# Designs tried in a protein design run: designed miniproteins, single chains. Part 69

Each design is a single chain, and the fold is of that chain. pLDDT is the mean over its residues in the fold that is shown.

## One batch from the design tools (miniprotein)

Design m2388
Fold by ESMFold2-Fast:
Structure m2388 (fold): chain A 87 residues (1-87)
Amino acid sequence: RPVPSEEEILASVRTLLDSVRDSLLALARDKGLSAEQAEAMFNVIAAWAREELRRLLEENNHPRAEELLAQFDAMAAEARAAVLAEI
């Protein structure tokens, strides 16, 4: 299986986080999802995504695994803050 590039990995992470943000904001607007509920749902999805990314990077011996996980953590924190700011 071809190893995705760093750009492809980060683009996939951004797409996932943007989709999660947009979905949670839609649920808050249309269904009355609370900030606490949105944060809890975001944290569960982000934790799962982080572990899958970690596994992918470890299985492929990626030289920047720690840096990519740190970038994921930063992107997830920004996406979570954006969701909570709108609710």
Scores: mean pLDDT 83

Design m2389
Fold by ESMFold2-Fast:
Structure m2389 (fold): chain A 69 residues (1-69)
Amino acid sequence: LSPTQASNLATVETATELAKSLGIEVTPPSSYPVTIQRTLQDAGLSPKQVAEIVTEALGKGAEAAKKAA
């Protein structure tokens, strides 16, 4: 996987797992996490929960990109 693909997958997976821990069913984007914030908002998460999940997921994505490079 390219660093971009690895980052996108890790970001989507992390956000999906965190949403599931809150009891929210989320269908992640298949290719890119560019809409992940909107997907979480549409699923009914609060702005604070969305910000916390996005921050954690982006951190995991950055680490995955670094490992894939």
Scores: mean pLDDT 70

Design m2390
Fold by ESMFold2-Fast:
Structure m2390 (fold): chain A 111 residues (1-111)
Amino acid sequence: EARRVIAEFIRRLRERGYSPAEIALLLHDVLILSGLPDPEARERALRLMARQQGLPFEELRRVAEAIDPELEERIRELYLLVMHRYIARAVGDEEAAEEYERKVAELLEEL
């Protein structure tokens, strides 16, 4: 069930022209906001993110609720791959940057 919610969300973002890296960063943002200790603060933060991204609040809420420990680990792995890609490009290692970009796209398909 959780995988279906995440897969549908990723599909819609791709249809809207989001890159794999942008989708990975957005999923990581949802993960971080879902971890806020106050439930009311979590809802307010997700509503703010929904407005800023032009996305439906109910969709972001369902994504946040779908994140279990396994999905959390996968989302954190995606975030690290995006950061490694950024570092590789910054130091001029285009081959490594392309490899990390490919791994981000592949890992998104596995969510």
Scores: mean pLDDT 86

Design m2391
Fold by ESMFold2-Fast:
Structure m2391 (fold): chain A 79 residues (1-79)
Amino acid sequence: SIEKLEEERLKEAMKRKDEIVSAEEIERATEILGVPEEEREKLLERHKKKPLSRGEVAEMLKEILPEVSVEEVLDILVR
């Protein structure tokens, strides 16, 4: 079922939340989520100074886009 597929996908994303993201993952996720370019550039600059985990990026994107869940952002970052 779609529900089981989604649950399995979320479990995989959660297992990888402590992994350091690539700049390409941030760029792709911010493009998919429609994050303003200025906010995307700030995230990329922060990541360049100190590598961010997927969980940290997901929390930061949640603050920029309150309507999106942390789990949705983690799923997008892992893709």
Scores: mean pLDDT 77

Design m2392
Fold by ESMFold2-Fast:
Structure m2392 (fold): chain A 65 residues (1-65)
Amino acid sequence: MNVIEEYEKLLKQALKALENGDIDTAEKIIAQMKELNTQLTGGLRRIGQQNIDGFQYEIDQKKAE
């Protein structure tokens, strides 16, 4: 039960959802990633937050277009 492994699993799922155009699924996965990111510390939390921010930006752009 490694928080890092679970986060990496969700990261891959979010990428697949975005690749498939499944925006609703991507948003749900990002919400789960935000929750797990609160369990990370230091540089891992910072990188995790940057990934979350990047995905949110891409979703917002796709919804606006």
Scores: mean pLDDT 80

Design m2393
Fold by ESMFold2-Fast:
Structure m2393 (fold): chain A 69 residues (1-69)
Amino acid sequence: DLLEKLLREKLKPSEKTVREFLLEELHVPEEKIDELAEELDLDLNTKTIDLPEEKLLALAKAAVEVLME
């Protein structure tokens, strides 16, 4: 999966929140961030370093899907 390989290269867990990660790294518009949080039942204030890698990858893939709408 090329997308998964690209996401693994770009994903650097840090003290950035899920909101900051979606906005800064994945360039998701602010209005779409709330939709993703509802869809995935995620707290936008959770730091990415506190997420398991598989959860972070699932979040990134969902964000890409929203952007492709």
Scores: mean pLDDT 73

Design m2394
Fold by ESMFold2-Fast:
Structure m2394 (fold): chain A 98 residues (1-98)
Amino acid sequence: SSYEERLRRLIEEGKSLREAVRIVAEEEGLTPDMIRALEGYTRLLEAGKDHVADAFLSIELTALDLEGASPSQIETFRRIADAVRRVVEELRREKELE
């Protein structure tokens, strides 16, 4: 995912994961509510609350669909969320690998 690469580059430049997520979401023109949802998802993943993060993301995606968000914005939101998940899992693996 190009979003995963962009997130990793921002972290390498000294940004926190939360700052990187905000920058990527803003660059893609996501709404303030979508950005807040991605930050919430990131926070839950960073806290190790993966099942809570997954439930939160599912609720937020359902809310976006019901509120009539564009399919392209929902797809972008999903792809950024997926990239965040992969980055968090890789960062955890790096810590476990010494």
Scores: mean pLDDT 85

Design m2395
Fold by ESMFold2-Fast:
Structure m2395 (fold): chain A 82 residues (1-82)
Amino acid sequence: SMEELKKKIEEKEDEFAKGVNDRDLEKAIKAAKEIAEIAAQDEELKEKMIAKFEGGLASAKEAGDEIAAKALQAGLDLLKKS
């Protein structure tokens, strides 16, 4: 269901935040890609996550957060390729 997909995305968003906070690039990229794969299963979720990742990427670049920026870019590339 859409509700179950949203819950899975929330869990992966927590993993993404932990990866960024721990400065763990591999963990952050993995979580961002997993969010992208889940969102790609539903057209509306995919569109919302593209917007969210684009906003997050802009914010990460402004903050100079290279780990967040690289991970969000990887997830965004996967979403746009789907």
Scores: mean pLDDT 88

Design m2396
Fold by ESMFold2-Fast:
Structure m2396 (fold): chain A 71 residues (1-71)
Amino acid sequence: SLEELVRKAEEAYKQGNFKEAGDLYEKAASLATDPQVKANLYLRAAGAYAHAGDYKKAMESGQKALELIEA
């Protein structure tokens, strides 16, 4: 479920597994239907990827979030 993916992402983030957290937040975002929820999850993915040092994925996830809130 969406909630289970978010819970796993939060746990991965708490453990310092930022890349895994980003991947899980992005999966959760793909399942979300509400644009605000989807955008917030892509922003969380971007933050996690940035902490992992994966700036390309951070930028890609951030751009997806901006597309949803600045349309």
Scores: mean pLDDT 86

Design m2397
Fold by ESMFold2-Fast:
Structure m2397 (fold): chain A 94 residues (1-94)
Amino acid sequence: SSNMTNVYNRFVGVMTSVVNMMNSMVNYSSSSPPGMRGRVNSVVRHTGRMMTSLSRSGTTYYNNNNVNGMNSTYNRMVGMHNRMRSVFNRFRRS
């Protein structure tokens, strides 16, 4: 359905934003003190695991045409992206 296609495309879009944020954090950490690099790597690794889990859930909901499940998974991905942005902003302000 058009509703499923719209939610799925937004989900793919936010996944791309998460990957781009992970890359930005890794690039920032490369010029950072070793302690900050360790913390960034921990956040990136944890986020990668969550992204893999959410991607699998999203694929299942998409294949089952479960728009509500897809929308819920999208909202969880958006929440993760927002938390990453908050964490990255704290690293940069320190």
Scores: mean pLDDT 86

Design m2398
Fold by ESMFold2-Fast:
Structure m2398 (fold): chain A 66 residues (1-66)
Amino acid sequence: SSLKEELINFGIDTIKEELAKGQSLEDAVMIGTKKVQELGDKKGIPDDVINEAISEAIRRVQAELE
């Protein structure tokens, strides 16, 4: 799998976990963004790929909300 896909899945899981804890969508997204950036930086992933992964994780979570 691509490193981008791993970051996307990590972002989705983090945002969903924060929502399950009772965080607002805004706060969950903020926490998820921070965590994905931190993981991406630790793994030496380029900023463009990290930003795309964050954007896609947010989009997928929003698509699951009804």
Scores: mean pLDDT 86

Design m2399
Fold by ESMFold2-Fast:
Structure m2399 (fold): chain A 93 residues (1-93)
Amino acid sequence: SSSIEEVKKLLEKARELLKQGKVREAIKYLKKAIDKIDKLIKVASKDQLPTLKALLKELLELAKEVLKKTEDITEAIGLVLRVIGLLLDLESM
């Protein structure tokens, strides 16, 4: 779906920003991706669940990379915990 493609583009942008050392900007894009995935999970068909799970796993790896690179760990910990919460919700579906 177009919404899934939007999430993919947000994750690609976050990855490029992390590659450039722009950690704070990457966090903004990861937050946008989390918000979109959270909304998508609430309306997802069973056929979409594997794709959403894969996107959340990618998001978790990027959030972990942020946590390793950031001076402000509080925001990064919040991102990691939110992604883990969404993964747990998805596994229960």
Scores: mean pLDDT 85

Design m2400
Fold by ESMFold2-Fast:
Structure m2400 (fold): chain A 96 residues (1-96)
Amino acid sequence: SFAEKLAKMLEETVEEMEKLSEEEFRRLALMTMGSIVLATSTQLLFDDSLTPEQRAALQQIADIAQDTANRIDAGELSKEEVIETLREMAELARKM
């Protein structure tokens, strides 16, 4: 399912980010958040089979990703805080 693929991608991104320095993670984090927003927005627009609960979960993930990207751009989040946010999004995706 889309949810399983999203969760796996987020879990794999966490493992990659753990290997990066504080200076190097920012670019990967921004690209990842942008990809999540695009993927979740595309699913919400084109998947008519989604339940209301699944739509709410995908919208929540999209909102978290957009907020996280804005805060990374503002220099407000550490690598560990971004990793924790990715884990939270993966758990939301797994519960769909």
Scores: mean pLDDT 85

Design m2401
Fold by ESMFold2-Fast:
Structure m2401 (fold): chain A 93 residues (1-93)
Amino acid sequence: PLKEAEEALKKGDLEAAYEHAAKAVLETVPPSAREKVRPEAEKLAEQAEKSKDPLLRKALEMKAMARMAEEAGNPELAELLRKIADALEAKAK
């Protein structure tokens, strides 16, 4: 999923990049890492729910996942998630 997310991002397929990246988080981030960043992730999820723009919602979700990946000790996944979030935000503007 990580490799597929990188390739989708390079092609500008932000939907595929989002889906593959989310799958990578589910496969690699343990529950303990999610619990540790839960308050930050929940705040980002609340912002996502309030967003009128679906691309901004996905960007906020990717930022929450990046925090979880960092806490899990996966900086490469966290960096990819931030790049996807940035691309989604840029497209939303």
Scores: mean pLDDT 77

Design m2402
Fold by ESMFold2-Fast:
Structure m2402 (fold): chain A 79 residues (1-79)
Amino acid sequence: IEEEIERNREQLVAGARELLAESKKYADEFIKTKDKKLAQRAVSLTVAALILAAMSGDPEVLEEARKVADEIDKKIKES
């Protein structure tokens, strides 16, 4: 049971980090192209990452997701 719980937690953490990485890529592409659809994708991926991070119960990945969300929001607003 504990090994399965740890595996599920690791999968949620990994999923959150993958979504954060994709969100950063879309935010960077938005800065280059000014395509609002890329900005929308970046925000959506960040929200999904925050949900997975919260579900994982890992405070470090949740804090990481919050920081990335703030960074992406600033990039979009400053662009």
Scores: mean pLDDT 81

Design m2403
Fold by ESMFold2-Fast:
Structure m2403 (fold): chain A 85 residues (1-85)
Amino acid sequence: MEEKIKEYLKFMKELAKRLKDEESLKVIEETEKEVRKLIEEGKLEEAEELATETGREIGERMKAKLEEYARENEERGLALEEAAA
């Protein structure tokens, strides 16, 4: 459980970094600190609930950023293909 929670938060943090979403990254980092404290206190269920809730909220927000990032990458990809042709 503890490792799964850490992996989930790490995944969300990596995604936020790739999307350059500083606000989501800050929220994830604050959640990581609180989750670590809960795990140290043996409150694994509370830690999982907090991580899941934060992930859900940030996930919805990052969907819009992810779509924008995919669009930008497609635009850059097309420019590179035209330059290579």
Scores: mean pLDDT 71

Design m2404
Fold by ESMFold2-Fast:
Structure m2404 (fold): chain A 74 residues (1-74)
Amino acid sequence: MFKELVKKAEEAYKNKDGAEILKVLEEFEKLVEENGDPENDPEVLKYGIEIGRIAEEMRKELYETEGKSNWEKA
């Protein structure tokens, strides 16, 4: 499941779909709360870092595209 979220994040980033990236982050956070603990599971932490990195890059691109004022609202 976590590997599938990483693939979804990579696909969303490739397609420049910020909404899908946010959805992947929400799904990951929910799964961590219900099934995994990043502090106790190194694999969960690894996938979380990867998804977060992809989301951060997408966030930077959205900031540059939509303008700095819109970033503060997102």
Scores: mean pLDDT 69

Design m2405
Fold by ESMFold2-Fast:
Formats: structure tokens, C-alpha cells, sequence
Structure m2405 (fold): chain A 74 residues (1-74)
């Protein structure tokens, strides 16, 4: 498992402009409340690791694990 505290820091630096931790969505970014329950750990890990061209950067395996751990708190 990842570190949720490091994941929160990464989320605020890289994700919070487009994604809301409270479950809102900005423009084309999906809502993240309960996203682990809706999409599953493996899907989120792969999505974060690979990124989305044009608006979401790719992350290392360690960073992706930390971000998934944080998303489990939402």
C-alpha cells in the first residue's frame, strides 16, 4: 500500500486544480469521491501511472500507490 499523507500532497500539487477531493468535477475531470469503490485500485493505479495526454501527468509506481492510498480516504 501507499502513503496517504504523501498522496494528499501530490494530489494538491498536481490534481486539485481539475479534481475535487470533495467529489466535485472541474470541466472534464471526473468526480473523485468514492472513486476507488467505483473504478477499483488497479484501474486507478494504471490511470495515475500512465497519466492522460494533455491534462494529467504520468507518475512513478510509488507516487501512483501514494495517490491511490489518498483516494481511498475520499
Amino acid sequence: GGNAVKGEQLFKANCSQCHSAAGGAFQQAPALANVVARRGDAYLFQTIQKGKPGFMPAFSDEQAADLVAYLKTL
Scores: mean pLDDT 67

Design m2406
Fold by ESMFold2-Fast:
Structure m2406 (fold): chain A 115 residues (1-115)
Amino acid sequence: SNEEKLKAIREAEDRVTEVFREAYKLIDENAPKEEIKRKVEEALQIVEDFVKKYYPNNKFYKKLLERVKAEAERLIEAIDSGAPKEVIKQELDRFAEAAHDLLLRARMDEELKIS
């Protein structure tokens, strides 16, 4: 149902926002690379599971998800290469923006169906 999908979008947004908050904190605290990468993988999994469940076989959401995955890969590369903290944060900002853009688009698409 549309109501169920809107609830799922809000839950995914809340979950991914919390994981990003935790990732920023780990970066600021100079946590081990593996802990930071685990948070990146958690955020990516939330978005992938969301798209797979609610937008299966949707080419537009597949393309949005490809952007999210590409930004996650850039962030992981920056972490693994030992990039400066500010560079890692910049890549995390890009990953977070891509994830939020996907979820915002899903919310807008579902809200328009109710109007």
Scores: mean pLDDT 89

Design m2407
Fold by ESMFold2-Fast:
Structure m2407 (fold): chain A 68 residues (1-68)
Amino acid sequence: DDLAAFRAYMDALIAAATDPEVRAALQAYRDTLEAILRRTGGAPSDAEVAELAARQEELNALVDRRLA
């Protein structure tokens, strides 16, 4: 279950985040996942999977910038 795996991964990242801006961004990303789940009934299209992946890349770039 890709959505459950992503949710667990994000929950772990939120719990580990010490920067409040990073935590807020992680929560926004989780909210995007929840919106996709709600909209698609747990069966996202390729486009929604790609959108989620793009959001994850943006989040990873933010974390990298904060840690640099």
Scores: mean pLDDT 73

Design m2408
Fold by ESMFold2-Fast:
Structure m2408 (fold): chain A 80 residues (1-80)
Amino acid sequence: MLTLEERRRRGRRAREFSQALNELKKIDPEGAEKIRQALASNNYDEAIKIAEEFIEKHKDNPKAVEAAQRLLEILREEKK
């Protein structure tokens, strides 16, 4: 499971969560933009932090929380 191939596939997941960020942008453009900017800089630690803040800000919106949590999982796997 933890192989060089998996790390390479996590790179492909970066495109998947970029698409998910577009969905989040429809809910909160400012929050989504901050996550996107951190990703553009390949700063996964910052992106993780911002994604966690996004979840807190939108805790009353289960769809937003679910999407952001999914992104957070991808980001954490990419870092590991």
Scores: mean pLDDT 72

Design m2409
Fold by ESMFold2-Fast:
Structure m2409 (fold): chain A 93 residues (1-93)
Amino acid sequence: DPSAEEKAKIKEMEEKLKKVNEKFRKLQALQDTIPAEVQQQLQQADDNKDFQKSIDLVAEIMIKLGIVDEEEAEEIKKQMEEYQPLAEEFGEK
C-alpha cells in the first residue's frame, strides 16, 4: 500500500491540476477579450508546433487578463511542461 507520504503527494498533484484547469476555464470565459492579433500569434505558434512559445503566450495572456500573477504563471508553465512529454508519449494521431 502507498505510504501516507505518497498519498499526500498524489493529493497535492491532483489539487495543482485542478487549479490549472480552473485558470484555463477562466481564460476560456474571457476569450472574447483577447485581441485578434494575439489569437493569430497563438495559432501561428500552434501551426509551427512551438509548444514552448504557446505556453509562454498563454501565460502572458493570463497575466494581462488578471487571471494569474507572475508566480502563478511560472507554476502553470511548469505543469504544462511536465504534461508535454506525456502528451508526446501517449499522443494519438
Scores: mean pLDDT 70

Design m2410
Fold by ESMFold2-Fast:
Structure m2410 (fold): chain A 68 residues (1-68)
Amino acid sequence: MPDVAQLEAALASPDPVTRHDAVVGLAQLGEPGVEALRRALEDPDEEVRRMARAMLEVLATGEGQDVE
């Protein structure tokens, strides 16, 4: 399974398809993928940024920060 470092490298790819796939992979990692997903929020491709934000929102609510 891909690690954060591998997916971070994929986010630096000039190929938007590769970057898009990396965002999905990072979301599957959960907490360890959060930093790299934050990088994807700065991506020049709107679709990549949109997906990264949606994934981060899911992970943030799932972590239970400021819960109880």
Scores: mean pLDDT 74

Design m2411
Fold by ESMFold2-Fast:
Structure m2411 (fold): chain A 67 residues (1-67)
Amino acid sequence: MSEAELQQLEEARKALEEMDKKVLAQMVADAYYTSGVAISVSSSPDVGKKELEKMKELGKKALKEAE
């Protein structure tokens, strides 16, 4: 690892420590939704729709747990 990479890792660590639980939950929810959309467009319409809804519900659950 370069010295610049080590500095970026330290900055990322500080950013994560400063994030509140709600912000982290939103990032997790966004990741689930993005994965669901990717699966949806890569699958047959019926399978993709079902997987997208499943991922949306997982994201909603993450947000609810952070409240």
Scores: mean pLDDT 68

Design m2412
Fold by ESMFold2-Fast:
Order: sequence, then C-alpha cells, then structure tokens
Structure m2412 (fold): chain A 85 residues (1-85)
Amino acid sequence: MERERALRELEEAVRTLLEIGKWIGENQPSKPSEELAERLIAAVERLKEALRRLDIPLDAFQQQLLANLEGQAELARQILAERKA
C-alpha cells in the first residue's frame, strides 16, 4: 500500500516537472513567477521523498539530474525569499 502510494507520487512529481519544463520551453518567460517557483520547489521535494520511500538506487546520471533539479529548487527558494524580505 505505501509502496503503491510512493510510486503514484513519483509519477505525479515527474509529470509536474516535465510540464514545468515544457511550459518554460514554449513560453520563454522573461522572469520567473512566484507561482512557478513554488510549484517547482514542491515537485522536487515530492520527487525526493518518493525516491526515498521507494529506496531506488540512483546511477551516476540519475544522481546528476537530481542534483541539477535540487539546484534549480534552491534558486527558486532564493527568489521567493527576496520577494518576502
């Protein structure tokens, strides 16, 4: 039961990240929106939690992709923090 939920959360997180990437590619926004930043952060955190629960070993390529996503989420957090200060 918990594994099935984690798999669904993984699929939803991946879908959300792909949708964000596609939207950015098609719309080429001049500045990130607060909503887009929050959505990206939430999707990356959901992906990390699902991977942890599923105990999926990541290869070097997958680890690099995750590190890049975490870097993008951290940049998004900085943008949100600047707007609240």
Scores: mean pLDDT 75

Design m2413
Fold by ESMFold2-Fast:
Structure m2413 (fold): chain A 74 residues (1-74)
Amino acid sequence: SKEIIRLEILIGMYEIARNSSLLLAERAEQRYQATGDPRLRETAARLRQAARDLDARIAELREELARKKAEEAA
């Protein structure tokens, strides 16, 4: 269905955003280890929190997708 396709696209977009946040967090942490700049540690922590928030939203969307697939298979 169009609704299932929309949910799959939305999940994919959020997964890309989550992966980007984690990559940037790793880079900020590596720079923190090299420089000792506490702002980089704070940036890494914020990016990891953003990734966790995105993971929670992805989980909700995956549950919705599973329900829609079950409804259409019945």
Scores: mean pLDDT 90

Design m2414
Fold by ESMFold2-Fast:
Structure m2414 (fold): chain A 84 residues (1-84)
Amino acid sequence: SAELEQLKKEARQLLAEARRALATLPPSVLVPRLQALRAQLQSVRDQILTYIGITNDPTAETKALIAELEAAIAQLDATIEQLR
């Protein structure tokens, strides 16, 4: 599906942006940026899960991407908590 492929593309772009933010942003702007990225990652993850729930047969690639999104969300949550 073109819609699922677009969501997967958005997920990969958001993951790359989260990694860049963690590596490059100063602490003064990091927390608001991580909160925004966390919300976007959660939204895309939920949209992908809704889509694959309808299809009942997600590819191994899509399952791996969901696991990567969940790991990234957990990492952002932990980092936000450490910076409080």
Scores: mean pLDDT 84

Design m2415
Fold by ESMFold2-Fast:
Structure m2415 (fold): chain A 81 residues (1-81)
Amino acid sequence: DEFWKKLGEKLAEIDKDGDGTITREEFIEGLKKISDLSDEEMEALFKKLDVDGDGVIEVEDLKPLLTDEELRKELAEALGL
């Protein structure tokens, strides 16, 4: 639960529109401000989170996806959690 609170705070910083969806561009630009990941690493992480391949991440769709501890760790490290 604490992880989800912190994740929500960080995603709100990236979600410029505040609509609960994060585009690929917003995700990459947001991560560039808070992490030292390469463009390739950011792209790979986005693709792992964008399971529908529609070019956007919905915050609610992350909850079942982040039951994977490795993906959760990668996202947490990328967001500085």
Scores: mean pLDDT 75

Design m2416
Fold by ESMFold2-Fast:
Order: C-alpha cells, then structure tokens, then sequence
Structure m2416 (fold): chain A 91 residues (1-91)
C-alpha cells in the first residue's frame, strides 16, 4: 500500500543516516535487510527496494548512501510514494 511505501522510505532514510558504510558496500541487499528487520515481508522488501533502485536510476542519482539520503530527504514524500507505487504496479 502507499502507507507501507511511506513507512519503508522513513526506514530507509534512518538506515542511510545510521549505516551509510553498510549501504555503500551492499546497496540493494542492505535496503532489503533493513526493511525485513523492520517487519516487512521478503516480497514487500524486494518490491520496494527494487522500485526505489529503478527510480534512483531514472533520476540519475548515484548509488552512494550520501546521494540517496539527500535525494530522499529533499523529495516531496507524497510524490515519491506515488512514483514508487507506479513502478511497483509495473513490476
């Protein structure tokens, strides 16, 4: 749901703030792990993390934790949730 995507973004932001070095090393796998540890299913975590990776590529954001964090913190959360939901619906 859109609310689950919003919660996932908040979890990813906190993860990037606390563990940027782990994210830089493991990328997508680190995001999925953070979501699963926060109570998302493996399927939900994969869909959300994959959709975010697609969006970052589309927006030409580097895969570095610092750049991803800045993008997410500066984004309009409502628009970000809608864009991620559209990507998930196409997966």
Amino acid sequence: SREDIRRAIEIIIEYLREHPEEFDKYGLLAMKKALIEAGFSEEEAELIATSLTILLTKEKISSKAEDVLKFLEEADLDKLVEELQKIIDEL
Scores: mean pLDDT 86

Design m2417
Fold by ESMFold2-Fast:
Parts: sequence; C-alpha cells; structure tokens
Structure m2417 (fold): chain A 100 residues (1-100)
Amino acid sequence: MTIEEKLKKFREILNEKVPKEIPDTVVYAILSGKLSKQEIIKIAQESGLSNFSQKKLKELTEKANEVKTALKDYAREQGEDPDVFVAEIIEEQVKKLQLI
C-alpha cells in the first residue's frame, strides 16, 4: 500500500471518529507521543481552538486512540504491520506540519 493510500484511509477514519472542527495537526500531535500535554494544548489554541482545555485534551486523546486502533485493524486486514503503518502515517504528517 502506498503512503497516499494510507493517508487517505487515515483521513476517512479521522472524519468518522473525530469532530470536524478539530484540526488534523492536533490529532497528529497526540498520536506522535513526543509532545507534552501543554505543548499539545498550545498547538490546539494556535490552530483556532482558543478554549481547548486539559479536559478536551483527554476526550480528544480517547478519540485519537480510537483512530489508532481502527488504523491498526485496517493494516492487519491489508497484511501490513500495524505499528509500522501507524508510524509511517504519523511521520509523514508530522514532517508536513513542520513539528511544534
């Protein structure tokens, strides 16, 4: 499967599980596991979510984990390694977003 096909499936799952008003950047920040809670909140606020709080971060982290689970399940169905599949998607988007 190409990276573009992986990214397309990721967007479909995001649209199903995460509210449309949440920018992809915030979900990728959570999925990366490299940023502190305060850094993720700052990214969310800078992305137009001015009222983004720790409570909203917890709720969004649960949704991001649902996205990650759905991606891993899809990867297994396609005969791909689920951890590699998720890592490739996160790395590609994090690179495009210039990280932090």
Scores: mean pLDDT 78

Design m2418
Fold by ESMFold2-Fast:
Structure m2418 (fold): chain A 88 residues (1-88)
Amino acid sequence: MREQEAAIGYALAEHYRKLAEEVKEKDPELAELLRKTADLLEKMGDLVLNQGPQSDIDAVEKQIAELEPKVYEGTKERAEELLKKAEE
């Protein structure tokens, strides 16, 4: 359902904002990237929840896809640690 999809996007945006605050002193470029990605995830959630124009949804999806490889490279070690914890 749209509400569930939007909720997941908002939760991920909150997670990225928390990470940005944690890394802002050590890696300000990563912190900015995480905040930008969080803003796009919230915008996507709003567009999906409110049935916004498909062209706007496509534009935001493209922007998120362009940032995903950089976010993954900056957070991959933490993501691996979280996955390891989830398997316990």
Scores: mean pLDDT 74

Design m2419
Fold by ESMFold2-Fast:
Structure m2419 (fold): chain A 75 residues (1-75)
Amino acid sequence: RASELLDQAIEAVEAGDLATARRYLAQATAEVSRTAPRDKALQVHALTERAMAALDAGDLAGAREYLRKMKELVD
């Protein structure tokens, strides 16, 4: 579920649709915060902050890399 939302966020970044990428990232982060153990949720939160900063800067490559790392954590 969170992994599927992160896939949609990555596709949005690849399409240059940053607003859609932010929306899916927010949904994925909310799902992880609700369902994951606290330590994993904190790791995902840190990567979310980095991904959002990359999106705000227009760093699509950086945003994609942070989203991929988040997906690896959530499986």
Scores: mean pLDDT 81

Design m2420
Fold by ESMFold2-Fast:
Structure m2420 (fold): chain A 101 residues (1-101)
Amino acid sequence: MSELEKEVIEILKELGAKILKQEPGYIEAELEGERVLINILGDRVFVQTESKEVAEKILKALKERGIPATAFVGKSSRLLGQALRDYLDGKELPSYEIIEE
């Protein structure tokens, strides 16, 4: 587990999240009854949840720690999947933005 993954897990626990699943570059958690999916690529965190309030709380905590992150709010992983492809293609991604479907 990378140092960044450890820091993200500690942030989630500080927010009161329960860690449901943990794999290299992938964390699944529950915060305030909402499921949260987290992907970590390089130095950037990608957050997916159905709750804008949960997304805002996680992004704020990541921003306070200086961790670049983007959040996606919706039932579909389509926008997250596109952002992961854009990151791998070397495209610039917005930091601390919430993208809604």
Scores: mean pLDDT 82

Design m2421
Fold by ESMFold2-Fast:
Structure m2421 (fold): chain A 64 residues (1-64)
Amino acid sequence: SSLEELREEVLKRIEEMKGKSVSEAEKTYLDLVAEMVERRVPRSELLELSSKMHDVIEEIKKKE
Protein backbone atom coordinates (compact mmCIF):
# COMPACT_ATOMS: atom_id res chain seq x y z
CA SER A 1 0.00 0.00 0.00
CA SER A 2 1.03 3.64 -0.38
CA LEU A 3 1.18 3.96 3.41
CA GLU A 4 3.56 0.99 3.62
CA GLU A 5 5.68 2.54 0.84
CA LEU A 6 5.80 5.83 2.79
CA ARG A 7 6.89 4.03 5.98
CA GLU A 8 9.62 2.23 4.03
CA GLU A 9 10.85 5.56 2.60
CA VAL A 10 10.94 7.19 6.07
CA LEU A 11 12.82 4.21 7.56
CA LYS A 12 15.33 4.40 4.69
CA ARG A 13 15.94 8.09 5.47
CA ILE A 14 16.37 7.28 9.17
CA GLU A 15 19.08 4.75 8.20
CA GLU A 16 20.85 7.47 6.18
CA MET A 17 20.67 9.81 9.19
CA LYS A 18 22.08 7.13 11.53
CA GLY A 19 25.02 6.78 9.14
CA LYS A 20 25.79 10.49 9.62
CA SER A 21 24.90 10.85 13.33
CA VAL A 22 27.51 9.78 15.89
CA SER A 23 26.15 11.19 19.16
CA GLU A 24 24.12 9.03 21.57
CA ALA A 25 21.42 11.72 21.79
CA GLU A 26 21.01 11.78 17.99
CA LYS A 27 20.85 7.96 17.88
CA THR A 28 18.17 7.99 20.62
CA TYR A 29 16.15 10.58 18.70
CA LEU A 30 16.32 8.54 15.48
CA ASP A 31 15.30 5.38 17.35
CA LEU A 32 12.27 7.22 18.77
CA VAL A 33 11.28 8.43 15.28
CA ALA A 34 11.61 4.88 13.91
CA GLU A 35 9.43 3.61 16.79
CA MET A 36 6.77 6.23 15.97
CA VAL A 37 6.73 5.03 12.34
CA GLU A 38 6.41 1.39 13.50
CA ARG A 39 3.50 2.37 15.83
CA ARG A 40 1.30 3.25 12.83
CA VAL A 41 1.18 7.02 13.26
CA PRO A 42 -1.26 8.82 10.90
CA ARG A 43 -0.27 9.41 7.26
CA SER A 44 -0.06 13.18 7.82
CA GLU A 45 2.61 12.69 10.52
CA LEU A 46 4.52 10.26 8.27
CA LEU A 47 4.47 12.82 5.44
CA GLU A 48 5.81 15.54 7.77
CA LEU A 49 8.56 13.21 9.06
CA SER A 50 9.49 12.22 5.49
CA SER A 51 9.72 15.88 4.42
CA LYS A 52 11.79 16.93 7.45
CA MET A 53 14.15 13.95 7.15
CA HIS A 54 14.64 14.64 3.43
CA ASP A 55 15.57 18.29 4.11
CA VAL A 56 18.08 17.29 6.82
CA ILE A 57 19.70 14.62 4.62
CA GLU A 58 20.05 17.12 1.74
CA GLU A 59 21.65 19.64 4.13
CA ILE A 60 24.13 16.99 5.34
CA LYS A 61 25.01 16.12 1.72
CA LYS A 62 25.79 19.79 1.04
CA LYS A 63 28.31 19.76 3.92
CA GLU A 64 30.14 16.68 2.56
Scores: mean pLDDT 65

Design m2422
Fold by ESMFold2-Fast:
Structure m2422 (fold): chain A 62 residues (1-62)
Amino acid sequence: SAASQAGLERLRARLEALRAFLESQGVPVTVTLTVLDDNTVEVTITTPLGTLRETVDLSQLV
């Protein structure tokens, strides 16, 4: 849906801003988004200290 797409775009923008900020502080991170369904995305954040995986409900971002 359009709302899910808007939520996904907001999430991508926020995560990119966070990644860029952390990289500027000397902490390289990789962020991967996997779309599971219309309202659910898995976020994987890989840092030098480990990998974090979380499931995000896009309906909570509106």
Scores: mean pLDDT 79

